# Designed miniproteins, single chains, continued (2): the designs that were tried, part 96

Each design is a single chain, and the fold is of that chain. pLDDT is the mean over its residues in the fold that is shown.

## One batch from the design tools (miniprotein)

Design m7316
Fold by ESMFold2-Fast:
Formats: sequence, structure tokens, C-alpha cells
Structure m7316 (fold): chain A 85 residues (1-85)
Amino acid sequence: AWGAALEAQMEAAAAGKDASALDQALIDAGAAELRALAAELEAQGITTDEEAIAALLRRLEEAGRLALAEALRKRYEEELKELAA
């Protein structure tokens, strides 16, 4: 499922060698919020990883979670570039 795939990707990113300690800590601290948002977006029919990540970033920014949004933006820079093109 989309939400499960996104969670697995976020967990892999948090455990990844290239993740900064701060970015990992922010993702870990936000894990429950990210899961809730991912489930909501899946329920809305968002099925692509790129659209899901962009929608997550918008929701986090609207909620004032700017540090978490920035950490995810840096993690998913490649996917976000595809949407911006």
C-alpha cells in the first residue's frame, strides 16, 4: 500500500548513511505525525510517492512544523524535482 511504502521509505531514509543526525532525530520525533498524514493522503487517493511527499510538506508547513518539513524536503529532493519540472 502507498502509506506502508512511504513509511518504509521514511524509515530507510532515517536509518540511511547519508542522513544527518538532526534530520534523523526530526524524522523520528515526527514519525507518528508523518504516519497519520500518510494515512490521510492515502485515503484521499494520492498514490504517487512524489505527490505524497509534496502534500506532506504542505501539511507540515501549514501546521508550522517547518524544521520537520525542511528535513523531509532535503531527504526527498530528487522526487520533489520531478514534480517541479
Scores: mean pLDDT 63

Design m7317
Fold by ESMFold2-Fast:
Structure m7317 (fold): chain A 65 residues (1-65)
Amino acid sequence: SSEDMRRLLEEAQREARRQSERVRAGGDISEERRRLNEVSGRAGMGSVFDAESGEFGVISSRAIP
């Protein structure tokens, strides 16, 4: 259902926020990105990392090149 998809998206966004915080604390960007890809994939979303801001995010799978 759309509500189930919303929950998965919210989970992926929450994970992206936590991973951004861990990277700012000195975490491994590559390992955190791998974990985010797993979570965002369950919601049918992709993931991005902005090296300039040090932040992770999720995007629509239709926007992935």
Scores: mean pLDDT 65

Design m7318
Fold by ESMFold2-Fast:
Structure m7318 (fold): chain A 84 residues (1-84)
Amino acid sequence: MKPSIVEKFEKMAENALKLLEELAADPRVSRGQLEVVARHLVEEFEETIEEFKEKYNASEEEIKKMEEILRKLEERAREIVERV
């Protein structure tokens, strides 16, 4: 019932991918616009990881798990953008 920081991060990544899929389905959205949105999402997730390092002294294990989630998000976002 109380999600860990890593679990919350994973759910945020899932929501971000759903947003990208919705945008990719809109024929009015260009590939360039999707690239900008995808880059912005990756930057926000990178900043979130840095906040946990700075403010909460997150463990290397927690950071590694969040970095793996970010890597999967980036790969999936790239696949979505490449389809447009």
Scores: mean pLDDT 81

Design m7319
Fold by ESMFold2-Fast:
Structure m7319 (fold): chain A 100 residues (1-100)
Amino acid sequence: ASAELLALAEEAAAAGDEDAAEFYRLMATAPNLSEEQVARAREMAAEGIDMRELAIAARVARLGQQLRDAGDEAAEARIAEETRDERDPERILAIVEEAV
């Protein structure tokens, strides 16, 4: 997973897409990403979807990993519950940033 995401980041950077490159690098630091989530991200990038939203998703994954590394299981569980039904990337980011 990480090697594939880093390869995608290098490809995006070579194409001049810094937002997509940042997205893939941040995803590579989140070992709990499913193959389905990685496949969906590739589809979104290939369809020319807003790279800002993908970068936001990668930042959320990065902050979640920071909470896990810090051992703050209560904050991680609370974020998971609060974001379970939320699909707006900016709202998800705000919830995660407020918890970190």
Scores: mean pLDDT 69

Design m7320
Fold by ESMFold2-Fast:
Structure m7320 (fold): chain A 62 residues (1-62)
Amino acid sequence: NKADLEEAIKLMKDNPDLTLEEVAKILKKRGHDNAAKILEGLLKAGMSKDEALKMLEKLVKK
């Protein structure tokens, strides 16, 4: 679902001071469970916030 990923990208860009974990928590609270789960997976895989943002942008463009 591209809309959930677009919301994740928006939160990350609008809030550069938030950690990837904090962004995932906010997404889950707002009902974007798919996007939150993807971010949690990327965080657990050791990706940085910048790397995760680039990955999400590629997923949305595809």
Scores: mean pLDDT 80

Design m7321
Fold by ESMFold2-Fast:
Structure m7321 (fold): chain A 61 residues (1-61)
Amino acid sequence: SMEEIQELERRIEELLRRIEAILNRAKAEGRPLSPAEVAELRALQREIGELYEELERLKAS
């Protein structure tokens, strides 16, 4: 479904913006990522990966 594809793409973009915000904050403050930020980035990257797999399945149908 085109609507399902669009919803997945919007969610991926939202998660990518959250990753960018975390990285940009650490960069702006001239510091390494905290353990909490590293854990959040790993969780976000995992969710993005799962959404991309779902997106590929929908596009292959």
Scores: mean pLDDT 88

Design m7322
Fold by ESMFold2-Fast:
Formats: structure tokens, sequence, C-alpha cells
Structure m7322 (fold): chain A 94 residues (1-94)
């Protein structure tokens, strides 16, 4: 299965305005397997579909009540692809 990792500081659109978070995005050929990790005050994992547009990465999924794996932290540190600072991540939680 082909996996593409993106890591860095993401702009996240919230009701309180734009927040910045360390993020790891794991994209797969199967969009239902895509994962987003947000590393702010509490590390949070989301699983669901990622839709890329010119201005936004739109994530539609569910928050997973699991500990963030050590592998995700390693993948974030070692990712060769940077999150595009000019794109906002929108999280649509189901």
Amino acid sequence: MKETLYAGIAKIETEDGIKYSLALVKKYDDPEKNEVYLFTDKSVKYKGEIIETDDYWIFKGKKINEDVEDEAVRDMRESPNLVNENKLIKIIEE
C-alpha cells in the first residue's frame, strides 16, 4: 500500500480563528485509510477521508480515542514532505 507522509506546522481553521499545530498527515491510495495527527495540548488522532483543494486540506473523519503511536511521532520527525503553510486544514468531525 502506497503511503505519503506530510509533516510540519499546519494552519487549522477553528471557531476561535486560525490555530497552529504540529501535524502529521498520512495519505494512502485508499482515502478511507487516511490519518491526521494533531500535536497541540493533547495529541489527537483522526481517521477518515482527506480532500485536497487549492486553499484547503479538508479532513472528514472521527476522532480516535487511542494513544498516539511512537511510530506516528517518528514519521512526523522523519517526513520528507512538509505541510503546505499556505493551505489550511479544516477538520469536519463526524
Scores: mean pLDDT 65

Design m7323
Fold by ESMFold2-Fast:
Structure m7323 (fold): chain A 91 residues (1-91)
Amino acid sequence: SMEAARRVREAVEHAVRGGAEAERTGDGAGVARGVGGALRAIGEALGAGLEGRADEGALRAAEEGARRGREEGGRIGAAGGEGAARTLRGL
């Protein structure tokens, strides 16, 4: 439980950093989709963790998604980035 929460938190932090980098570079839709996918996987892992049913596969998918989003420098629009960060903090 605590380990799963730590992994999910780290994945969220990685995705947030990737989004900040993407905002600076102004990259396009493909990169934005990569970061969006990472945030979705992280949200799913958070939901599973809160129910005490965190799947190791889901956690690894979230971590890998966050890494890919950062590596691509995924783009999150100002409004979308703030909304996504708020949602993840609320989960």
Scores: mean pLDDT 55

Design m7324
Fold by ESMFold2-Fast:
Structure m7324 (fold): chain A 61 residues (1-61)
Amino acid sequence: GSMASQATAREIGLLFALGMDPEVTVDEALAELKAAGFTDVTREQVEKWLRAAREIRDFAE
């Protein structure tokens, strides 16, 4: 489902940090999140969040 609920600050922070690195892949970001204990995240959610973070980065350049 869509992430309509509030995410944890740590999860959001990690996703944005990964999204700021243009070389990080969706699979690498998913692995980092799972390693940090966020086992409920899906690849689709990570892809959407990473894309959003990169769009913000590109716009704020």
Scores: mean pLDDT 68

Design m7325
Fold by ESMFold2-Fast:
Structure m7325 (fold): chain A 68 residues (1-68)
Amino acid sequence: TLTAEELLAQLEADPRVSPALKAALRAAHDALTAAMADPNASEEEKQAAQDAFLGAYLAAQRDRAAAE
């Protein structure tokens, strides 16, 4: 089973995914890991980071489908 980091690396290597979405995925992943590692981060901040990462991931999958 692929980890989230391995899936991110595969999406970054996929020419069907736009450079903007690749940047958004990396930024969202970095923000999520930072929020989860911060014991003072609010539930709102953690939820926003999770939603941002999920949104970017779904957008990347749609981008791949559209490039077919």
Scores: mean pLDDT 77

Design m7326
Fold by ESMFold2-Fast:
Structure m7326 (fold): chain A 70 residues (1-70)
Amino acid sequence: SSEEEEIKELMEIWKEKLLKAIELGSLSLEEAIKLLDETVEIWEKYLSPEDAEIVRKLAEEIKKELEAFA
């Protein structure tokens, strides 16, 4: 759906911002993961159960990419 694609695009932008913050030394890996988890928890309150599951799966993939980058 359009909403699913919008969620994916927003998560990709958030991933790029977190990666850049780690690269610049503005955030540690631990701080970046914490911010990602807190953002996902906020989004889940406003999303359908299906979209919330997509966000959770994307967040786990982003965490793997952050860990591989750090």
Scores: mean pLDDT 81

Design m7327
Fold by ESMFold2-Fast:
Structure m7327 (fold): chain A 71 residues (1-71)
Amino acid sequence: MKVNLLVHYEPQPGLEEKIKEVAKKYGGEARVFPEERFAVVTVPADKAEEAKKEILSLPGVLSVEEVPYEE
């Protein structure tokens, strides 16, 4: 099972790259939307809490919301 983490952020140097790095670390992937200042990080459900915590620790991240992955 997978979940989507909806990440809202303010533009920061290298932040999009760090978000993608965290997604890869937890066996997932990230789609970033810099113009809209959000990213969707898709990770395994059992890794979602750890991924969310690490993403929230990044400078410039405003919020992370867990949303159900569509089946």
Scores: mean pLDDT 80

Design m7328
Fold by ESMFold2-Fast:
Structure m7328 (fold): chain A 69 residues (1-69)
Amino acid sequence: VPSQEELQKIIDEALESIRDQLSDKELEAVRLYLEYGYPLGVIARLTGISVSSVSRAVSIFSKALGDKA
């Protein structure tokens, strides 16, 4: 079973791998989703991007995480 530190490293590596695919606001949206589990509509309001952009950013991250795992 990976340690919490190993899991965090995998998450950080997945985020780094997609940084060029996402805008700064979309990266912020993924971070808010991971840290707080906010609904996509709340994240969209906090970041100022559309719910569709938040959903797409989270999907891109989830795919990158799967590619690392």
Scores: mean pLDDT 77

Design m7329
Fold by ESMFold2-Fast:
Structure m7329 (fold): chain A 96 residues (1-96)
Amino acid sequence: GDEFGKKFLEELEKLLEELKELKKELEKAIEEGDIKKAKELLLEAEILLGVAHLLLGVAKLLQKKGLVSEEIVEKMEEIVEEMEKIVEEMKKLLEE
């Protein structure tokens, strides 16, 4: 059974979608000159990325115990890498 892996993957995909929405809100806040709001949105994005890393770490531990497949962990790693890229882009927008 890969039931744990599927649940972790689904939760991680949800976090990615929330992160994409935060980036859109951050871009709007910058356009409106609301730098305080933009900084708060970046902090929320960094917290979501932290949760994503925690979920990946737990999935890797469960994979070693045969409770999650290697394929699911690889898919989760790809999503976390995409999330890391989005957070880096958000940081760069605040530095400009």
Scores: mean pLDDT 88

Design m7330
Fold by ESMFold2-Fast:
Structure m7330 (fold): chain A 100 residues (1-100)
Amino acid sequence: KASAKEREVIIMEARVSITLAGAYFFLKLAEKKKAPEELVKKIKELTKRLEALSRQLRELNDQVLATGDDSTFAQARAVMDEIDKIVQELTKLEKEILEL
C-alpha cells in the first residue's frame, strides 16, 4: 500500500513536470507573437525561478520517499505552493500576449 505522502509526492512531480513544459511552450509563444521585450523578460525570469523550485522540490521529494519525514514533506508542499504562485503569474501574462 502506497502511503498518502508517497501518492502526493508522485502527484507533485507530475504537476511540476507538466507546468515546466507549459512554461517553455508559453515562452516560445511570446517570442512567436513578437511580444514586448519586457514581457518576454518577465516570462524568462518566472521560468528560471520555476526551474530552480522544480530542482528543490525534486530533492525534497526524494528525501520524503527515503525518510517519510513530516517536516521535509511540509517543505515540499511549501515549494509546490510557490510553484503554483508562479503559474498564476504566467496565466496573467498569457492574457497580455493574447491581446497582442
Scores: mean pLDDT 84

Design m7331
Fold by ESMFold2-Fast:
Structure m7331 (fold): chain A 75 residues (1-75)
Amino acid sequence: LPAETLEAMRAEARRGIAEGLSVEEIARRLAERYGIPFETALRVARETAEEEPLAYTEANRAAFAAMGAREAARG
């Protein structure tokens, strides 16, 4: 990715985090807006979320809650 495009995507991802969007939702918006593969957008969104500990913690909490529910159902 061009450096200018990557910086613009990171700025958009930070805005999404501030709005309370999930990493996956941010990635979908980036993929659509910049015409890049979802996997590439997801990487940018995850890296940006790691710079914002609060947003990263919320994403982890949601993921672990989903895993816990699945494990409870397995018993």
Scores: mean pLDDT 70

Design m7332
Fold by ESMFold2-Fast:
Structure m7332 (fold): chain A 120 residues (1-120)
Amino acid sequence: SSELQDLLLKLQQLVDEILDIMNELILKYIEGKATKELVVEKAERIIALLEEIAALLAPVDPESAAQLQEIKAEIERVKAELEAGKISVEEAVKRLSELVERALAVVNEAATRLQEQILS
């Protein structure tokens, strides 16, 4: 349906935004330019994008939406621990990368299932 096609396009746009954020963060980290403030800002943007994706998926794939909410909560924890000085910038970048990879896997699997519903 056109509604599922619009959903898939929006999911792809949000995924691309997350990838751009992570690519910028990783590049800044490799260059020795990643500050606590930069990592916090990037984490906040990723949290907002994951909330938007989860809201879009909730009516059509509530289990994937719930998994994204759990990953979002873990990113919020990483952000809070970094702000409190409990973890290093290096540890925060590592954990964010792992959590983003998990979130993108959930979104890609959900998108694949939705695409199969259009083609069936």
Scores: mean pLDDT 91

Design m7333
Fold by ESMFold2-Fast:
Structure m7333 (fold): chain A 62 residues (1-62)
Amino acid sequence: AAPSLEEIREAYMRFVNERFDEFMANISDKAGLGAVIDEYIASEKDERVKAALEALRDRLLA
């Protein structure tokens, strides 16, 4: 099933908190931001959290 909005918000908060410096460095560079989130997704082991991060990536890079 698609991740819920709450799951996506939770994933966003976790990503920003754990990758804050890289997030801020790439906030105006979608390609750089995409690379940071892709690396974070690759390190995630929970399939539901991975799905939420994928949905987050789609929203951030739109």
Scores: mean pLDDT 82

Design m7334
Fold by ESMFold2-Fast:
Structure m7334 (fold): chain A 68 residues (1-68)
Amino acid sequence: SKEELIKELEEFAKKVKSTLSEEDQKAVDKLVEYYIKLIEEAKSEEEMRRIKEAALAMLQHILKEVQE
């Protein structure tokens, strides 16, 4: 469901944000808002899945980038 996907993104984003500065946390919040909007507007389960995968990949990239 959309609710479950959004929750998963928010939980992962919270973990990522715990390692970031206040400025970077704001960037993550905007990114998460963008992907949540895309999930809410999605018309199919496959579309929601692709959006979720893209969002998680981006958040993972941010986490690795900041840890460098």
Scores: mean pLDDT 80

Design m7335
Fold by ESMFold2-Fast:
Structure m7335 (fold): chain A 75 residues (1-75)
Amino acid sequence: MSPEQREEAIRLLREGLRAAKDGDSDTAIEYLEEARKLAPPEVRGAVESAIQALKDGDLEAAIRLTEAAIRALEG
């Protein structure tokens, strides 16, 4: 992926994480769906799982999975 695409994916994941921590699941899902489009296959699975966790009301799992996706892209 391009450096610009990677930076944008990290930005979208961080915005989704912030929305999830604020209890705004709808906004979190929107950001994570955009991040999923940019994410490589290894990270995409974690993002898809985070979206599903938000839809299931599992905020703890959604936060954990989103943080894992961010860490994978950064290191």
Scores: mean pLDDT 86

Design m7336
Fold by ESMFold2-Fast:
Structure m7336 (fold): chain A 74 residues (1-74)
Amino acid sequence: MTVTIRVVIRPSDSVEEVVERMMEKVREAEKKYGESVVPEEKLKEGIREFARLVVEEARRHNLELTVDLKLEMK
């Protein structure tokens, strides 16, 4: 099944703060819906790459961004 996680990213956030925030939401989803199809370490790597790009964009334009992450659960 697909679960949507919503996270707000601010220009003042660091990449690691965004990664931690997203991973916290992933862990809460796993408690409620069971394990994700993608292993946590692989998901964290993908989230870090994505967070780097989104934080750069937020800082460049001084914008607060809301992003939705869709997870496939087992």
Scores: mean pLDDT 80

Design m7337
Fold by ESMFold2-Fast:
Structure m7337 (fold): chain A 112 residues (1-112)
Amino acid sequence: MSISEKKLEEEITEAMQLMIRGVTDSILKQNDLSDETKALLQQSVDLYIQSMRLSLSDDPSKQEQARQLRIESIRLEIKANEQILADETDEQKKAQLQAYIDQLRKRLKELE
């Protein structure tokens, strides 16, 4: 049996969506985050999942819509992490959060 590239891409996309949702649900359950920060993270994940679904279309207008939704998703994730950073008192955790925000900003620049 050989798996077609298209079927493999579909299976990978579904696995990525499930993994992203699982990680977000874990963060929302285990971190003492504000309702505003939780809402930003939830909205970011929802936009990312919608972007992934639209990216499966051969329609160039839907692919461009997918790109814009992914950009907006990253912007919301940056905003949420900046709020977490503002309330953090542990210097090591501050450094880790800043490094993650910097990584997200680099990714955003590559998509623009």
Scores: mean pLDDT 74

Design m7338
Fold by ESMFold2-Fast:
Structure m7338 (fold): chain A 94 residues (1-94)
Amino acid sequence: PELVLFKEEVLEFDKPLSKEELIELAKELAEKALEELGIKPKSIEVESVEATEDSMKVVLKITGEDGEKYIAAVEIEKLSETTYRVKLVIYKLE
């Protein structure tokens, strides 16, 4: 696999996010990152979700409009009730 992107950021929200909202956040961040690289996602599938009280790891399988396949791993760490550290890594599958 080829490393396409590594990004880490801290995000602030006006309320705590639910597990479902965190999964949607992971999908949105991966989609946005690929779009910034000129890759339009055709499909995004949640492969796995591992969650604890204060962290979540979401693995996404993504097929681009170019026909290429990608894996996005999104790690979300709760820093406060409304603040999260997000680590996004995207690989292109050979």
Scores: mean pLDDT 85

Design m7339
Fold by ESMFold2-Fast:
Structure m7339 (fold): chain A 110 residues (1-110)
Amino acid sequence: MEKLSVSRLLAIKAALEILDGKEDDAKKLIDQLAEQSDVKPEDFIFPLAAAIITKNEDIISYILDKLRERGYSEEDITRVIKQAKAMATTEMEFRLLVEPVYKANKHLLP
């Protein structure tokens, strides 16, 4: 089985919680993601894409603030936004992309 990072799995879990309307749980997962030592800007693409799909401006702002607090450059943040917009096609297509990965690997989460 392909080894995923804990950061990637937390990002996917946060995205699924956003799609399910569980905003408080999603914010806690985004906070946990931002505190991971192995986190990359690209991990935030997943919860940001879910926030764009659901048109949740509060979560979008929350994620962007976390990226700035983490010290990522404006160029990195702009790239993440562009990639998240490209990934944010429909809820159904996004779920088909992320749910199999999550189901196969969720046992790796603490």
Scores: mean pLDDT 83

Design m7340
Fold by ESMFold2-Fast:
Structure m7340 (fold): chain A 71 residues (1-71)
Amino acid sequence: MDEKLEKLAEKYGLTPEEVELLRQDPNAERIVELYEKIEKLDTSTLEGEIDRGVYELAVATYAQAARSAAR
């Protein structure tokens, strides 16, 4: 979890303070799970491409919420 959370934070440009805030959030595991699902999706299908877009948006929204909560 923690290593994948750090990788997600690096991708979305989160500060160490924002990463610690995410780590303490009970939804952190759920968002990391979504991020893992993105990497395993078969994007050769229309369904897989749509799911990827939805999951990417959810992860990005959560990262933005953490940034807003930090300041």
Scores: mean pLDDT 70

Design m7341
Fold by ESMFold2-Fast:
Structure m7341 (fold): chain A 93 residues (1-93)
Amino acid sequence: SQQLQQQINQLLDEISSIVPELKGDVEAIRDLINQFFQDPSDVKSYVLLLMHIISVGSELIVKQRKNPSLREKMDKAIQLLHQISQLVQQYAA
């Protein structure tokens, strides 16, 4: 779904706005989403996409724990990333 891909891209843009230092990781996820939507039957692309989402999520948790003043900001980014994960998994089902 082109509409779903656009929705996910908007969520990724929000994460980049909240956590500019993760722009590289966000763009890597965007590239993997584009690959997945071109061939949703490619299990490799799907697994790599989920692994990158988990990796970015882990990095956000680490940043949050090291700097409590960023907690609310990191929580928002984690929520957006979780929403992306849910949309990807629903599309793959």
Scores: mean pLDDT 84

Design m7342
Fold by ESMFold2-Fast:
Structure m7342 (fold): chain A 85 residues (1-85)
Amino acid sequence: MYEKLPEEVQKFLDELSKKVRELVNELIAEGKIDEADKFAAEFARLTREYVEKMVEAAENGDYDKINEIVEELKKRFEELMEKVK
């Protein structure tokens, strides 16, 4: 699925996954194992939903729509990050 997305979008998703892994590890180190698990699950659900939308837009040749979806995902991710802290 990722292979159908522009390289810039794939790089963004890789960076996002790295940040999530770092935060999950930080929460585990702080003894917040339940919070780490919930955060990882919510992030996986959110990423799957938005990647599916991006792939659909790419298949339709609507690259402007992909950019809109990426910006929406960034905003939703920031909200999720703040909720955990």
Scores: mean pLDDT 79

Design m7343
Fold by ESMFold2-Fast:
Structure m7343 (fold): chain A 98 residues (1-98)
Amino acid sequence: VEELIEEAKKAIENGDYSKAFELIRKAMEEVKKKYGEDSLEYARVLSLMADIYEKLGQYEAAVALYEKALEIARKNLGPDSPFVKELEERLKKVKEKL
């Protein structure tokens, strides 16, 4: 899973969103099977997928994915978690583009 996520992050960084989406899709399926949909691992993959949609200008899809990731992160982590704060900030920025 970590290798797929790291490759996806590099693809996003290089502007290859098609490759990033394919890698994230594979990571999501693997994480969902191994850790379940309420896991932090699943929340991380959702947030990366939201990043891709944001880069593609699909803000409504990005909002939905960030909101789901944030819900999972809040259930698993404290409110002062860096990951929770990062998701809240990204969600706010994406909502401003709607």
Scores: mean pLDDT 83

Design m7344
Fold by ESMFold2-Fast:
Formats: structure tokens, sequence, C-alpha cells
Structure m7344 (fold): chain A 80 residues (1-80)
């Protein structure tokens, strides 16, 4: 599995987890988990930007899109 594929799967797992938390613990808990996931992605992006890894650029693009999807999911939960 490539670094990009691992990043894509990690983003999808985070999205699925937040949806699961919403259904089991409610919207407030899901929002808290979304904020935590967004923070973890920000930290991962910053570390990758410091890296000389040739795959870093593609992984950063995946994580930045994942962060946007998490922020959108959080906004959708807040509106429900």
Amino acid sequence: MSAKERAEKAVQAALDHIKYVKETKGPEAAIEEAEKAIKELDEAIEELRKSDDPDAKEVIEVLERGKEELEKLKEEIEKE
C-alpha cells in the first residue's frame, strides 16, 4: 500500500468514526471528535512539510482534502 493510499484510508476511517460517534454518543461528541481529528491532521501536515520524503507532497494534498471533508462534516452535524 502506498503512502497516499494509507493517507486516504486514514481520512476515510476518521470520517467513518465521527459518523459512528454521532449515532452512538450524539452530535456534541461527534463535533469534539471531528475537532480532534482536524487537529491531528494539521499536526501531520506540519510534520510532512518539514520532511524530505518524496511522497510528502501527495500525502499532504490527501490530508488537506481530508481536513476540508472533516470541517464540512462538522458543519453539517452542527446544522442538524
Scores: mean pLDDT 83

Design m7345
Fold by ESMFold2-Fast:
Structure m7345 (fold): chain A 85 residues (1-85)
Amino acid sequence: MEQEKELESLINDIKEIHKMRDELVAEADRLRKEPGTPEEIQRLGDKATELQRKIDEFRIKRGKLGLTVEQLEKLAEYVKELNKK
């Protein structure tokens, strides 16, 4: 039960990270089309830093859980599906 909740938490973290990345890419594409203000460029940089922090937290959390091979394979499959956009 506890391991299932932790795995679900990690899957939710992956979904959040993927959403944040998609939002960053969309904002970067917008700024590429029209020159942004210095404030918009700074905000994009801040968001990128926050995304990296989320990724680092995810790595630490995953490492602490001592996941089984099957659980790691399941996480890898979710990452593959998210990257198939």
Scores: mean pLDDT 75

Design m7346
Fold by ESMFold2-Fast:
Structure m7346 (fold): chain A 99 residues (1-99)
Amino acid sequence: SSLYEELYKRLEELAKKLEEAIKNKDREKVLEYAKEMLKTYAEIMGVDEETLKKWLELLEKLYKEGASVEDLALALIGAMQGLEEEEILKLLERNRKLR
């Protein structure tokens, strides 16, 4: 219980840092905080190592392909909502067309 309280507090602190990095359009910091949030979320939810690895690899791939801070944040949210890679990519394509 106390361990989960510390992990949730860490997620809240990382979310604030992520929001500031997005505001500043700091792609490197958005990637860093998004990866840390996914790792922390995986500990809270008991996500297996293989699924976490796929999420981290997707974020790194999107970053290398020039994804915006908004796209990186949406990929993070999609992963935390349980969306698969294909579903996340469709969400990003839709949102890119609206911008």
Scores: mean pLDDT 86

Design m7347
Fold by ESMFold2-Fast:
Structure m7347 (fold): chain A 55 residues (1-55)
Amino acid sequence: APLTDAQKEALVKAAKEKIPEISDEEIEKMLAANDVEFYAMLAEIGVEALKKKLA
C-alpha cells in the first residue's frame, strides 16, 4: 500500500529535522526514487544507511 499523507508529511518533517538544508524537492525526489511503501518500511530498519549509499 502507498504511504499515507500523514506518513509522507512525517517523513518530510523528519528529513528536514535531520538535514535542515534539504529542500522539499529533494525529499520528493527521494520518495519517487523508491517504492513509497518500501521506503517507509526501510525507515524503521536503517533507511538512513541505505540512503547514504544510494544518494
Scores: mean pLDDT 57

Design m7348
Fold by ESMFold2-Fast:
Structure m7348 (fold): chain A 66 residues (1-66)
Amino acid sequence: SSEDLKELIDQIYKEGVRYVEQGRLDVARTIRDHLLFLSDQAEKQGLKEVADYAREKAKELERLIE
């Protein structure tokens, strides 16, 4: 479901945040890119809410990296 996919996106985002806290910005950037990839895949499948959510989490992670 869309709710289950959003929970998965949250888990991926939290992992990215942990890598930022560890100073592993290389890994955090890879996780950001993965969230953007998931957003694009969800959009292609017509899952707009999931796509928007993944993109928002990618932007939040990007702000923490910068």
Scores: mean pLDDT 89

Design m7349
Fold by ESMFold2-Fast:
Structure m7349 (fold): chain A 109 residues (1-109)
Amino acid sequence: GAAEIRALGEKAVAAVRAGDTAAAVAACRALAEAARAARTREEAEAALEAALEVLREAFRVGALEVAEAALEAIEAAAETLRRLGVPELECEELIGIARLIVAVLKTVS
């Protein structure tokens, strides 16, 4: 459910703040799987919000590998939202912004 998805996001953010790249990437992988398995818009939106928060924290600390894993979770959540009836243009713009953030981090890392 959405609560378990939010807990995965909180775990990923805590791992980023602790400098535990392996745990953060693993949590992002679990978040991407949860996003793909989401059956409701609430679950898919929870996965998207969690992944965006992880991307923000990864960007702040310069954790490129975590940012890339968070991007995968964002893309998974956007694909599920599209399948559940969210307009494709909104999903494409969000993915584009997330990809730009990761590209900037690659440049300044």
Scores: mean pLDDT 83

Design m7350
Fold by ESMFold2-Fast:
Structure m7350 (fold): chain A 91 residues (1-91)
Amino acid sequence: MQYYLEMEIKEEELEDGNIKVTVTIKILDSNGNLVKELVVELVLPGSLSKEERDLLAGIAALEKLIEEAGHLFKPEVVEKAREEIARLRKA
């Protein structure tokens, strides 16, 4: 079975200068039907660059995807995703 991913990232500046990053992941089937929706929220220091925030949000989103929807993918795909997370964390 084939699945497609859509990802939306929203940032909100908080009163304390931190930035709330909300990542919404939609898992769609081959017909475009919504199978699962995942939401990941991070609160990051406003001192981080946009690139650093995007990296951390991407890592958290990928970890949430594996945790909540890893069963929809072949084990080798999940393993490759875990390897990518480890690689990104070293960057």
Scores: mean pLDDT 77

